# Designed miniproteins, single chains, continued (4), part 23

Each design is a single chain, and the fold is of that chain. pLDDT is the mean over its residues in the fold that is shown.

## One batch from the design tools (miniprotein)

Design m12770
Fold by ESMFold2-Fast:
Structure m12770 (fold): chain A 89 residues (1-89)
Amino acid sequence: AMEKKKEELIKKVKEFKDALEQEVAQSSQQNPSLFSPEDLPTLEQIKQLLEQAIEYAKQGDLEKAEEAFQQALDLWADLLARSKARLAA
């Protein structure tokens, strides 16, 4: 059923958003240099993509919702890789 897929996708996106915000807060406390000012626009873009994914899912456009969610995941992976590389340098 479309409703079940919609609810499941919304749940996954919200869980990721919550986990991301918690990880950013925790990382800031443990490693204050993990995220630089240069990372803030990317974090905002990730949050916008997650909100867009939720909106598309609510409208029943699961294809666009999945695309937005995947873009957010890809940006988050790139952000973490860059942040860790800076800390190791």
Scores: mean pLDDT 77

Design m12771
Fold by ESMFold2-Fast:
Structure m12771 (fold): chain A 79 residues (1-79)
Amino acid sequence: SMRKAYVGFTDADGKVHYAVNIVEDGKLVYSESGTAPTAEEAAEKVYELMKKHNAKLEGIVAVGDQAEQAKELLEKLYK
């Protein structure tokens, strides 16, 4: 069955908080959250996690200016 990644980015104290939930057959199989100093680093970290777990990007929620930049960067890396 296909693994799906659900991603969140949120601005947090001048950094970007990221959360990645990887789901297979309706079950959470992996979850990681953290903070990155830049939008680029947040997007790169999430992209590496998706590739490591062979997950397809299903959706991104972004709240904040740096978070929106991280979303755009992740979409460019993935597509």
Scores: mean pLDDT 88

Design m12772
Fold by ESMFold2-Fast:
Structure m12772 (fold): chain A 96 residues (1-96)
Amino acid sequence: MEEYKRKALEYAREAVRLAIAGGKEEEIRRAAEKALEYAEKAGLDVEKLLEEAREAAREAGIPEERFEVTVLVAAARAAGEEIERERARREAEARR
């Protein structure tokens, strides 16, 4: 795996873990922003991921005070899932 994809996945996992554990918003935001930064460098469409995350947050009725951090975490999680799916696909291709 490329270094940017690995870093994006690590930070995405950290952002989700901190959010579940009830960590500080500033720490959660920082991890999510780093995940998205590395995802963009890895060639993912971060703008699309952020738009999809905003739509999901609006539908879920997330309060404005938590809206931004929720969107960042959801987008970071989606980026991590895309990277994991591509990794699994490449492993399957390498076996044939």
Scores: mean pLDDT 82

Design m12773
Fold by ESMFold2-Fast:
Structure m12773 (fold): chain A 93 residues (1-93)
Amino acid sequence: EDEAFRAELAAEPVPEGYTKLEASEIPPLGSTIYLKDENGNIIPVKLGTGEKPDEVRLVLAKDENGNIVVVKVDPRSPAAHKVKVGDEVLAYG
C-alpha cells in the first residue's frame, strides 16, 4: 500500500523550479507530517488519500534551497484547511 501511494505522489507534476521527490523520499501513507507555515507555526497533519477525517493528500517537492515543501494540496481532503502551498516539511513519523 505505502509503496503504491508514494509512487503515485512521486509521479505527480511539480512546478518549474522544484525537484521531484523519489518515492523513497516521500513519507509513507498515514505518516504524521510536521509542517512549518509562513508564520512559523508547526502544524501536524496525516498524509493520506484524503478519505479519512484527519488526512490530507499533498504533493511534495524540493525547492531551490533543498527544503521539502508542499507544492499542491487536494482541497477535497478533510485536513486541507490546515495546510498551504509553500509550507515546509520539518519532520515525519
Scores: mean pLDDT 79

Design m12774
Fold by ESMFold2-Fast:
Structure m12774 (fold): chain A 81 residues (1-81)
Amino acid sequence: SELEFDKEVGEALLLIAKAISLNYVKRKRPDLYEEFKKKVDELVNEARKRIGEAKSFDEIVEITREAIKEIQKLTDEYVAK
């Protein structure tokens, strides 16, 4: 189904954003990497649950975009520590 494919794309984008952020924190703050990883995993798990429950393409896009922004904010916060 189109909606199922849209959810898979949303999840893929989220996992790419996670991978980029994890690599960045590992290089800038290796001392905080494990703590950051736990928090970003929780963020990604919540976002994936919301994507799974989404009923429309627009809802998937909104959830994915918001989650990526939250990952970026968390990354900036950890690097600034």
Scores: mean pLDDT 90

Design m12775
Fold by ESMFold2-Fast:
Structure m12775 (fold): chain A 87 residues (1-87)
Amino acid sequence: MEVSDEELRELAEEVIELAEKVDPELAERIREFFEKVFSKELSDEERQRLYDFLLAMKETLESLLERGREETARLVAEWMLDEAERA
């Protein structure tokens, strides 16, 4: 399935907003990661992977924040971002 640039940007903004509730530095790392990845010419499969990554991070942050687990949310999101940056 082809994911649009608009869908990716909207999802990234939602993730950034959630991350800002946890740690502004985390939110900035996510923004920088997104812009760096998106600045490259992405295949449809790479766009789908980026979408899946952002969706997983959104779900993780929302779930942990709803449970009051802000420090866990930060650590898990940082780990997810580190793994994505290495791949």
Scores: mean pLDDT 80

Design m12776
Fold by ESMFold2-Fast:
Order: structure tokens, then sequence, then C-alpha cells
Structure m12776 (fold): chain A 83 residues (1-83)
């Protein structure tokens, strides 16, 4: 989980997506604190912001798909670890 969240944060920062990078960091903090409900809420918020950035033309379709793939991997890892 940590490696996927670190990758998501770094890739978002490289694209200038400060809000997305900030949310990835907060998801990691919530996860490390054992607050899985907060982590899930933040993950949902990140997904919505990422879609908004794509629709606003702030990122390419290729970058959007790459970040969405990372987001899905994070979601699966969080779900598996919370079980």
Amino acid sequence: VDALLDQLEKEAESLGLTDVAGLARKIREAWEAGDFVEAAKLLTALSLILVGDYLDGRISEEDFKRLEELLHQVARALDAAAA
C-alpha cells in the first residue's frame, strides 16, 4: 500500500496536480492511523478530483489512465488489507 501511495503522490506532483498529491498523502496518513473509513472517503474524493482534472484538460488521457490504474491498485490493496 505505502509504495503505491508514494508512487501516486509522486506522479501527481510531477503533473502539477497538487490537490491529488495532497489527498494521496492524507490517504497514507489515515491508513497508517488505522482509520480505514477516512482512507476510503479520501480515495473517493481523489477519484472525483482526478476526473475533474481530466475533464478540465489539466492532464492528458494517457496520464489520466495511468493515475486511474494506480488509484485502482491502491483501492484493491486497501480493501485486501482491511479485510
Scores: mean pLDDT 79

Design m12777
Fold by ESMFold2-Fast:
Structure m12777 (fold): chain A 69 residues (1-69)
Amino acid sequence: SHDVEALARGLEEAARAFRAGDSETVAALLKELSERFGLPLRAVGEGLERVLQGEDARAVAEELLAARA
């Protein structure tokens, strides 16, 4: 879905910013994703950690969106 692809892209952008040492951009992207997708900031942060550990961003995005209560 569009939401899965958009969240996956956002997580990949946050991962690139993290690897570049751009902490301000990481914080801004996580906040934007949290607000845009109605996810707790903690859940988006944990999603970023999973992507940084080598998980597929699309799979992580799909799980985060499916887990919304």
Scores: mean pLDDT 88

Design m12778
Fold by ESMFold2-Fast:
Structure m12778 (fold): chain A 85 residues (1-85)
Amino acid sequence: MKSLEEAKKKAIDAYKKTGEDGVTKVLGELLKKGKAEEAAYAAIAFLEEAKDVTPEQATGMLALAGKKYPEMTKKALELFNKLLS
């Protein structure tokens, strides 16, 4: 879906410009908007781009980004874990 590809690109662009802090901000904005699926795919795209990042670190970033949005964060983490399998 176009929205998933846009979320993935936004996360990768943020990583290249400002590193992990930029990615965390993008994930947080997606979760704030209720875009749990887009947040999960953005986290996967970041993990694929960043060869030195572990799945556990990506999970931690998604949890930190969604600290204020627990329901959306739970959905995003469930989907993220399914995409890793």
Scores: mean pLDDT 83

Design m12779
Fold by ESMFold2-Fast:
Structure m12779 (fold): chain A 105 residues (1-105)
Amino acid sequence: MARAVVFNENMEVLFSPYTAEDLREMSEEEIRRLEEALRRFAEEVRDLPAGTVVESYDEELGLHLVGERVEINGKSYVVVGFAEDLAAAREARERAIEALKSLFK
């Protein structure tokens, strides 16, 4: 399955994109490189109007990144879905937004 990360207004991670299996298979350096790429992309998306979807391909990671800034209860969040497959990255973003909305139910 594709992964997603959610950043708050302070660019702090609300949802970890990693499973226990991922953490077992990835080195700390690989995790840091991925986090840096995701933060850089999220910072770019943060400066766009809410609801604007941005799609990018990170050639070094071999991943499609799909990001959107969303506003919920007056707070701003950046949601990034990522996967080797573009459709999977898009689905991960959508699922993460629904999960985020569920925190305010």
Scores: mean pLDDT 78

Design m12780
Fold by ESMFold2-Fast:
Structure m12780 (fold): chain A 68 residues (1-68)
Amino acid sequence: MKLEKFLSDLARELLSLPKDATPEEILQVAREVLEKYGLPLPSEEQLREMIKEIAKGVGREDLIEKIE
């Protein structure tokens, strides 16, 4: 399913981000994964919420603090 592969790829990309990644780099990675799957770009607020949920699920809570 397209959504399951999107979420898996986004989780992998977020896990691969360095600890010093900027908020814009974090948001840009999520946008690139959305574009790869042909998904429409959500609002920046919705994108941040999506990233927070996935980052929490994969143990990258440090990323959440950077985008709030």
Scores: mean pLDDT 80

Design m12781
Fold by ESMFold2-Fast:
Structure m12781 (fold): chain A 108 residues (1-108)
Amino acid sequence: EEEEKEKKELIDRIVKHMEQAGLDPETIKEAKEALEKLPLEIQREVLDIVSWALAGLLTPGAIRERFDELLARTSDPEVKEALRKLEEIVLQIHERSQAQLDAFLAEV
């Protein structure tokens, strides 16, 4: 019960970050499906990666390194596939967040 509630809250928070980054609904849907395949502990780490990437505090290399660490902790092929999809999505979040910041700075 509590674990299911925590998983839902984590997914909702990650989705809000993706919406704020301007990702399309299809990409957000793929992210939700991938997140639902992850164990709770890995979901927490993905939320941290997304939060730091959105804040511009992680380089693309650092994002890849963090996902490689998560991939090393699992032998489940479905979890590995989900993590690889999420890595691509988080890299898109970083790219869009940087583009939005650049556009904002150009207006001042």
Scores: mean pLDDT 77

Design m12782
Fold by ESMFold2-Fast:
Structure m12782 (fold): chain A 82 residues (1-82)
Amino acid sequence: LELELVRAALEAEARAIIADQPEAAEAVRKSVETGLRALEEESVEAAIRAVRDTGRALGLSERIVEALARAMELGHLLAQSA
């Protein structure tokens, strides 16, 4: 449940950002892929860090990086309260 909620939240936020800013699509997709790998192999905290680090390295704005990270944090909190 936890991994599913974090994944769903991240993917939904990424889709919204790409729809609004299609020029950022490749960097957003790469950040999401890296984060989801860390989510499966390590932890939620490692995945959030991976999304932030990869997004920043690929030139995504802090607003986009924060939006992706916050979506994952909200998914994590929702899973823990269920």
Scores: mean pLDDT 84

Design m12783
Fold by ESMFold2-Fast:
Structure m12783 (fold): chain A 59 residues (1-59)
Amino acid sequence: DIVNKVIEKIKNNENLNDIQKELESLGLPVDEAEKIIKEIVDYLNTLPEEEQQKIRNLG
């Protein structure tokens, strides 16, 4: 699952540009890769602050 892979990479503090390039190398259009990353980042930012801190500390 591409979404779960992107979430893992964000938790591990991987560079968003590197994540996008990896998705593009897998055959995703640039616009689609950008939207997926944005949606996941936005989702993580909507979590309660306690959950956000827990995620940051884990990865």
Scores: mean pLDDT 73

Design m12784
Fold by ESMFold2-Fast:
Formats: C-alpha cells, structure tokens, sequence
Structure m12784 (fold): chain A 99 residues (1-99)
C-alpha cells in the first residue's frame, strides 16, 4: 500500500518530501501554474499521494480541501510527458474555479 511505502521512508527522504510539498503548495496557493510550478507539483505528486494515504489510515486527515489537492497531484502523477500540457490546462481551469 502507499501508506506502507510512506512509513518505510527514511527521515531524510521524508524531510526532502516535506520541503517539496511546501513548495508545491505555495505554487497552488498563489495560483501561478508555470512550467516550473507544474514540474515541482508533478515531482511531489507521488509523495503527496503516499503521505495522504498514511494520514487517512491514521485518521488524521479528512477535509474537502485536502481531497481536491490530492486530485490535482494524482492527475500530474499519472500523466505521461505527452499528456502534461493537457493536465496543466485542466489544473489551470480548476485553480481559476477555486478563485
């Protein structure tokens, strides 16, 4: 499971992931979806999905906003390089809707 993979990460890997998550959240919060921001979110997406699975298993997370963020990360995590431009446009539309 993703939660089991999260629990088995080293403290160094978890720290690097938290730093990447904070940077990704800043790009989403500022509604600035540049190619750089999209790449940061895409790199964070797998770790966000893993961390969220762990937190849900522990019962520590259950909010609508976190579920929406998770869907953004999942779209980028599962996108092929050829699909990235389409996913970026879909994320821009979702971010504008939250405005």
Amino acid sequence: SLAEKWENLSEKEKKEMYELLAKAEEYLKNKELSEEGAEVIRKAAYYVTMAMAYLEEKGEINTESFKKLLEYYKKLANASKEEIPKVIEELKELIKKEA
Scores: mean pLDDT 61

Design m12785
Fold by ESMFold2-Fast:
Structure m12785 (fold): chain A 71 residues (1-71)
Amino acid sequence: MYELPEPISEEERRRVMAAADKLLDEREGITPSERAALFTAAGILMSLGASVEEVAKALGLDPERLRELVR
């Protein structure tokens, strides 16, 4: 018996977005418009039920670093 993975809650989504924002601020070589697009994409992915790992992958971030900041 297996239940479908639970989508990220609003509270978890807020934490993931805050962590992604910090990690994107630490990235060198991205433009402000590219940063804004990546941040928007993260929000859309989480609204579609994407995991923290999927969000990190889409943003080119380390999934372990993102999970650590969400804790």
Scores: mean pLDDT 72

Design m12786
Fold by ESMFold2-Fast:
Structure m12786 (fold): chain A 70 residues (1-70)
Amino acid sequence: SLEELLEELRELILEQARLTLELMNYYILYKETGDEEYRKKMEEKVKEINELTEKEKELLEKIREKREEE
């Protein structure tokens, strides 16, 4: 249903925000320490954010289709 898709979108946006904050924290730690482990953690978070961005695109297309059918 449209309501379920909108709820998934809400959860997705909150998860993106959480991952972005974690990415920012690793960026600060990398700048302060120069430790390559934090750079690797940043790359992992960027990959996770990119995966969520693709899910968001798919979800927005499904929402658009449902709205056009109503």
Scores: mean pLDDT 85

Design m12787
Fold by ESMFold2-Fast:
Structure m12787 (fold): chain A 60 residues (1-60)
Amino acid sequence: AAAEARAAAEAVRRAGGGAAAGSAAHDLQKNGVLTPEQGAEVLALRGDAEAAAEAIERYG
């Protein structure tokens, strides 16, 4: 879980957020790493890669 969240956060930072943050929120929610509410927060932050990545790391 923590390793998966960290890898996803790093990928979001590298991509600059946007679609990568959306994909990470979807996949981590599907895999039970994030709750639906946590995934929605990551998606809402997709315009800010660092904020989205930090949310993934905080909840994963």
Scores: mean pLDDT 82

Design m12788
Fold by ESMFold2-Fast:
Formats: structure tokens, sequence, C-alpha cells
Structure m12788 (fold): chain A 71 residues (1-71)
């Protein structure tokens, strides 16, 4: 099943723009697909960005706000 989310694609792109490799998060490409690996990558990013609460498997408001602040 191909569930594509533009915000997820922006998140994946933002990781690359920050200098991370997608493979560090278990991702293979910027595809915008919300799968288990992408959800894990979002959790890892939340920790790195200083969020003090877990993400519940979607892009929450704090993650979205962090993406808007990235170069």
Amino acid sequence: MEVKDEATKEFQQALVDLGYSLSEFGLTEIDGIIDERTLIAQQMFAVLAGFSHPIDGILDEKVRAALERLP
C-alpha cells in the first residue's frame, strides 16, 4: 500500500539537508511513504531535535514546526 504524505517527504528531505544520510535512519530514498522505517526515523529526529515526548506514529505539530525551521 502506497500512502504518500507531503509532510513526510519534506521530513525525509530535511534530514538530507541537515547533512544526515537516509541510511542512518534506515531509509533508502525520499519517497514520502509512511512505513515502519519512516516512523522510526521520525522518532529519532524528534529526539535529536530535543522533543521531550514520543511521537505517536504521525508527524505531530512539534515535528512539523521543526521542519519549518530547517534550511
Scores: mean pLDDT 60

Design m12789
Fold by ESMFold2-Fast:
Structure m12789 (fold): chain A 60 residues (1-60)
Amino acid sequence: SSMEAQLTALAGQSARGLADQAIRDGHTDQAIAVLEREAARSSPAIAAQLRAAAARLRAA
């Protein structure tokens, strides 16, 4: 449903926001954990984007 799609998108944005804040605070491992946990609960498309973000942080 449109509502489910909107909630999934908002959850992805919130996870990215929390990850960005954790990075600014020096907690990169926490940022990766947030992205991976949200990816496990997200749609395949959002999960792929969140996992890609986590992989970039691991490579930095």
Scores: mean pLDDT 76

Design m12790
Fold by ESMFold2-Fast:
Structure m12790 (fold): chain A 87 residues (1-87)
Amino acid sequence: MSEVKELQDKIDNPVGPVYSFDLAETYVRLAEALAKEGRIEDAIPYALKAIDLATPIYETTKDPRVQEIIERAQRLLEKAGLYELAK
């Protein structure tokens, strides 16, 4: 099965409480998987959701794992040419 489907199923059918960190990581992974399939337009909203969830966590915790999520999502948006739309 595709990685996109596995990540989508994880978002749609969470087992137990979903923490913002886990959700943000899942969103960035889904965005990266969609981009690899050439579905850049579908990847963009998930990259933005990952940043929106990860940013307040990083500001509070300074956890480098959270910073990596933000950097991965930003790198995806840069490759999509969205720097002009994100400004």
Scores: mean pLDDT 75

Design m12791
Fold by ESMFold2-Fast:
Structure m12791 (fold): chain A 70 residues (1-70)
Amino acid sequence: NAALEEVRKEVYDYLKKTGIPATVENRKKILDELEKKYADTDPEKAQAARFLKEQVDLVEKKRIENEKKL
């Protein structure tokens, strides 16, 4: 999906340009800003940003759940 690839590239480029750490919190903030940026101009990219934000949350939730087992 071209929209998903373009949004992923924008997150990567933003992190590289700003030098901020690629933490879960920072990735979610960037994805939230991209969703808002594209909401009126490119709904497909806005939806891609929302989807990627949900994926970040799911991965983090599974990591926390696995840590609680030990």
Scores: mean pLDDT 78

Design m12792
Fold by ESMFold2-Fast:
Structure m12792 (fold): chain A 98 residues (1-98)
Amino acid sequence: MLEEIMEELVEVAIEGIRRGLSPEEIRELLYEELKRLIEERNVEDETIIGLLEVFVETMAGVIQRAIDEGLSKEEIIERLREEAEREIRTILEALERS
């Protein structure tokens, strides 16, 4: 479930990049989608919600940095996918240890 939510958030971020949305617009879109997914999947664990919020902020930061570096949309998407994969792994490993 958590991995599926994070993967859905990545695809929403990629769609935002392809549409030419700003980093702030993508962050807002990600929080709206996160709220929807939490409701649909009945996520009540505050720790899981907090981890998902950190994940959204991490993705938003990656997108902002890539735009600041003058990367193309395709390069931003590639960097986002690589960084998101690392963050997903880190979050899942942290949960397995708790």
Scores: mean pLDDT 84

Design m12793
Fold by ESMFold2-Fast:
Structure m12793 (fold): chain A 95 residues (1-95)
Amino acid sequence: MREEIRERLKKFVDELAKKSQEEIDETIARYRAEAAAHPPGSPRAFEATLKALAGEMIKLGMSKEDIIEFIDAVLDGDTEKLARLAEKYRELREK
């Protein structure tokens, strides 16, 4: 299960990075709506939340490599790596 979600999310990031800005905006809106439509903490809400967040990260200019590392850190519970990537995301957002 976890590895299947990991591979789906990595594939999603690879495909999303090839899309236009308009398609990325549509994708973010779609997955935010999907996350809200499912029970909090459900696997579908979780995956949709990560997909929407990956889209926001791409919009801010975060590298595909950093976004994939973020997904790995979330799935593995690597709090130190998450803190480092969260700071990088914050810096890009404030620029």
Scores: mean pLDDT 80

Design m12794
Fold by ESMFold2-Fast:
Structure m12794 (fold): chain A 71 residues (1-71)
Amino acid sequence: MTVVVLEFDNGQRYTLTLVSVEGDTAYLDDGVNLFLIPASKLKEGETVTVKVINKNTGFSYTVTARIVSVS
């Protein structure tokens, strides 16, 4: 099981489970939201654009985040 910690530009941290990699998209899950990041940038210290999708509402937005750790 791969655990990824993202830090959003607002300082909020999310501890996420890597559930799949489909092409160049890594799918991360917190149980409520899907977080989509470029799989090629799934490395500690990288800054990525994240697409966040709420599983219940379908609402989505994009945010910039730093990958704090991959374990």
Scores: mean pLDDT 86

Design m12795
Fold by ESMFold2-Fast:
Structure m12795 (fold): chain A 95 residues (1-95)
Amino acid sequence: GSKKEEIIKEIEELLEEIKKLLKEIFELLKQSNNKELVLRAIALSLRAIGLEFELELMKKNPNTPLEKLEELLEEVKELKKEVEELLKEIKEELK
C-alpha cells in the first residue's frame, strides 16, 4: 500500500483502541464520585471525536500532504498516552 494508506490505517487502529479505553474509563467511573476525573474523560472523548473528524476530512481530500497525516498520527498517539494515564489514575483511586 501507499505510505498514506499505511498511516491512515495506523490512525484508524489507534482511534479504535482509544475508544475501547474510554469505554473502560466510563465503566470504572460509575464506581467513582470524582467529578474531576469525569470531566477529564469527557474532554478526552471530545478530542477523540475531533481527531476522527479531521481524519475523515483528510481521507476525502486526495491532495492531503503526507506531513499532515503524520502530524495527525502524532496527535492521536499523544491522546492515547493521556487516555492511558487517566485510566491508570482511576484504577489507583479505586484501590
Scores: mean pLDDT 89

Design m12796
Fold by ESMFold2-Fast:
Structure m12796 (fold): chain A 99 residues (1-99)
Amino acid sequence: MLEEIAKKLRELAPKADDPAVAEEMVKLALEGLKLQNRLTKKSELEIKVLPTLAAAYRRVAAGADERAAAEEVIEAMREAGFDEETIREMEREVEELEA
């Protein structure tokens, strides 16, 4: 099972900027961590945000507003269940970026 997951992740990695591919990679990564008994609440939350982060990077690369993309990632982090202190730190970092 782990070898199959690793193979699929390697095949999908070059296309990770596609949101559908990113979602599949998240599912595979979560399954891999569960099989290794290494899934923590923090790693689960981090993996859940990966599709939104990948989509945000793709939009910024296409010329979208970096601030708007960052705000979408912060909202995804809030929905995933990151604590308010972590959310506040991310919001502060975004405010420090020049437009």
Scores: mean pLDDT 68

Design m12797
Fold by ESMFold2-Fast:
Structure m12797 (fold): chain A 64 residues (1-64)
Amino acid sequence: SSEEAVKQLVTAAKAGTSPENLKISAYLMVKRGLPVETIEEAAEQIPDEKHREALREGIKEALA
């Protein structure tokens, strides 16, 4: 579900997941049909700018 995906991304970021892993996760989630807005919701809840940028880069690559 979208709510579970947001929770998983936020939890992973708080646990210290690398930006690269967050980018890959966002990319795969969008490719599998998750709405872009779900990833954007997760980004809004993450204080680390590098993590937020990685999520947005994952979206951009999935849509290219």
Scores: mean pLDDT 86

Design m12798
Fold by ESMFold2-Fast:
Structure m12798 (fold): chain A 60 residues (1-60)
Amino acid sequence: MMTEEQAKAAEEAALAAPNAAGARASAGSIYHDGGNMEGERKALAAKTPEEAAAEARAGA
């Protein structure tokens, strides 16, 4: 895989991280309508793919 493809893969992984809030909403009633996922998705979208992926890993 090329560096550009790896950067896109990192972006995909970072965008997938906010979906954990959606999974938690399904597991419990604390989060509904994916409110946390929406906020996290927008926060990650505001960053570069590399920064978003790095923060997602650091947050895990």
Scores: mean pLDDT 53

Design m12799
Fold by ESMFold2-Fast:
Structure m12799 (fold): chain A 56 residues (1-56)
Amino acid sequence: SMEDLSEEEKKRIEEEYEAYKEKLKQESNAPDYLLFTIESLVRIGLELDAEIAAKK
């Protein structure tokens, strides 16, 4: 849950996610549904990694 993250960590996740989305759009020619799936998985991964880091 993002409730366990600091405001700074939440902002960092959003910035990293947006940067990754822009990079993916520029470098990939995959169909939109696949790009959406990849973007969703990346976001979940970033949120999970930040939650794990915040608990240590």
Scores: mean pLDDT 69

Design m12800
Fold by ESMFold2-Fast:
Structure m12800 (fold): chain A 62 residues (1-62)
Amino acid sequence: SMAQLQRDIDISMLTMQISVLDLAIQRLLAQGDQSPAVQQQIQELQQERERLLEEIRRLEAS
């Protein structure tokens, strides 16, 4: 169905966005900078990643 195809596309797009966030988080962690500013940036990226994972879980439950 068109709904199943759209869901598969949406999940693929979200998965790609998570991969981009994972790369950004890894780059920040690799800096070894323990400053509050960098820690806050990592937390914000991890929060966005969790939001996207929650979206995937919602789509998979449909």
Scores: mean pLDDT 88

Design m12801
Fold by ESMFold2-Fast:
Structure m12801 (fold): chain A 97 residues (1-97)
Amino acid sequence: KGESYAWLAFLGALSGEPDENLIAAVKKAVDAGDSKYAAETALFATILGRDEVAVAGLEALLKQPSLTEEAKRYIEDVARIGSPEVRAAAKAVLEKL
């Protein structure tokens, strides 16, 4: 359904977009109820070393009452591979679940 293409295109866009634009997009997605998009963004930002975007995505997810199993898996990966600051933010989200 183009999800694999959107994922690949998003990795490319993330490397070229300013952090403030990505953070704004993540916050809008969470406000619209798209916690999966925010979790995916946090994981991809972590892989690309965009720690401010990763932390902002995780902080936005802390405001959600519950997360899907897919979103939880992305956050678990972030908690495993991120920098100390990103891992701390990911653990805070997982502890709320």
Scores: mean pLDDT 73

Design m12802
Fold by ESMFold2-Fast:
Parts: structure tokens; C-alpha cells; sequence
Structure m12802 (fold): chain A 61 residues (1-61)
């Protein structure tokens, strides 16, 4: 869903900002980023697959 995609983007942005601030990437952070990116890819594919451009625009707002 659009809400799920927004949440995943927020979490990813937060993790990336923390890594930039600390200058270090922990194994846990790397794993979480990978997990979030995988979920985002799946969510976007589900969201756009089989939908018209108009339907996508309506769901995105």
C-alpha cells in the first residue's frame, strides 16, 4: 500500500541519515537497509503491476 511504502521510505531515510552522521555502518543497520529495500521493491512492483497510469496517480495522490 501507499502507506506501507511511505513508512519504509521513512525508516530507510532515518537509517541512512544515522549512518552518514556516525560515519559507520553496523552489520545490523546493513541488514535492516537490505530488508527495507527488498520490501520497497516488492511493494512498488505490487502497486504498479497491472495498473494504469491513472490508477497509479490516484493511489499516490
Amino acid sequence: SQEEIAKLQEELSKLLAEIRRSGKETPDQKERIFEIERKLTLAWREHFEGKSEEEVEKEMG
Scores: mean pLDDT 73

Design m12803
Fold by ESMFold2-Fast:
Structure m12803 (fold): chain A 60 residues (1-60)
Amino acid sequence: TTVTAVVDDGQLYVLVQVGDVGFSRAAVGDLRPLGEAALAAQEERRAREIPLQIELGALA
């Protein structure tokens, strides 16, 4: 069995091949709402790498 994860148009899919029987494509989750928030958070985290230590210190 071969499993490949693919992101298409903001949605996560899993492609599964079982022997020579063929492929099954199943939608695992919609990344569009997460993509907007997560990409913004990742960009902010990269830009604020130093301030993240301060935030963790304030929370701890």
Scores: mean pLDDT 50

Design m12804
Fold by ESMFold2-Fast:
Structure m12804 (fold): chain A 66 residues (1-66)
Amino acid sequence: GHDDAARQRIADSLIRLGEEEGLPDLGRRYAAEVLASETASQTTAIALRFIGDIEDHRFRRRREEE
């Protein structure tokens, strides 16, 4: 089943992580997608895609600092 409280916690976590990485708009965009998702599988796929975007951003930033 899809739990609204769990979905909200995930959305809040994405917003926070986006802010910490200097990407608040990215976090808010993915949070909106999570809140619009209809299944736990969709929510998981959205969260994994967000993590991939954050990791790509961190990788590019590290390369620019080298």
Scores: mean pLDDT 79

Design m12805
Fold by ESMFold2-Fast:
Structure m12805 (fold): chain A 84 residues (1-84)
Amino acid sequence: MSEEIRKLLEKAKKTIEEAEKLLEEYKKNPDDKKLKLEAQITLGVAALTLAVALVLAKKFNDEESIKEAEEGLEKIRELEKELK
């Protein structure tokens, strides 16, 4: 259980890092609609991964994983604002 949740959290963290790199590229090329779309899709994948981890963490009362997943989702919301 905790190992499966940890793998989901690690995967989401790596996906967020990928999205951050895409956002930095988009900031340099704000007319690149493809780059914006790739960043949006990558953030969406990370959000879905964190949502699954959060559901599992809540089901098993894994308070540490709940907090980590919620913090990750908040970070994704902040990054999504940079695309607007």
Scores: mean pLDDT 84

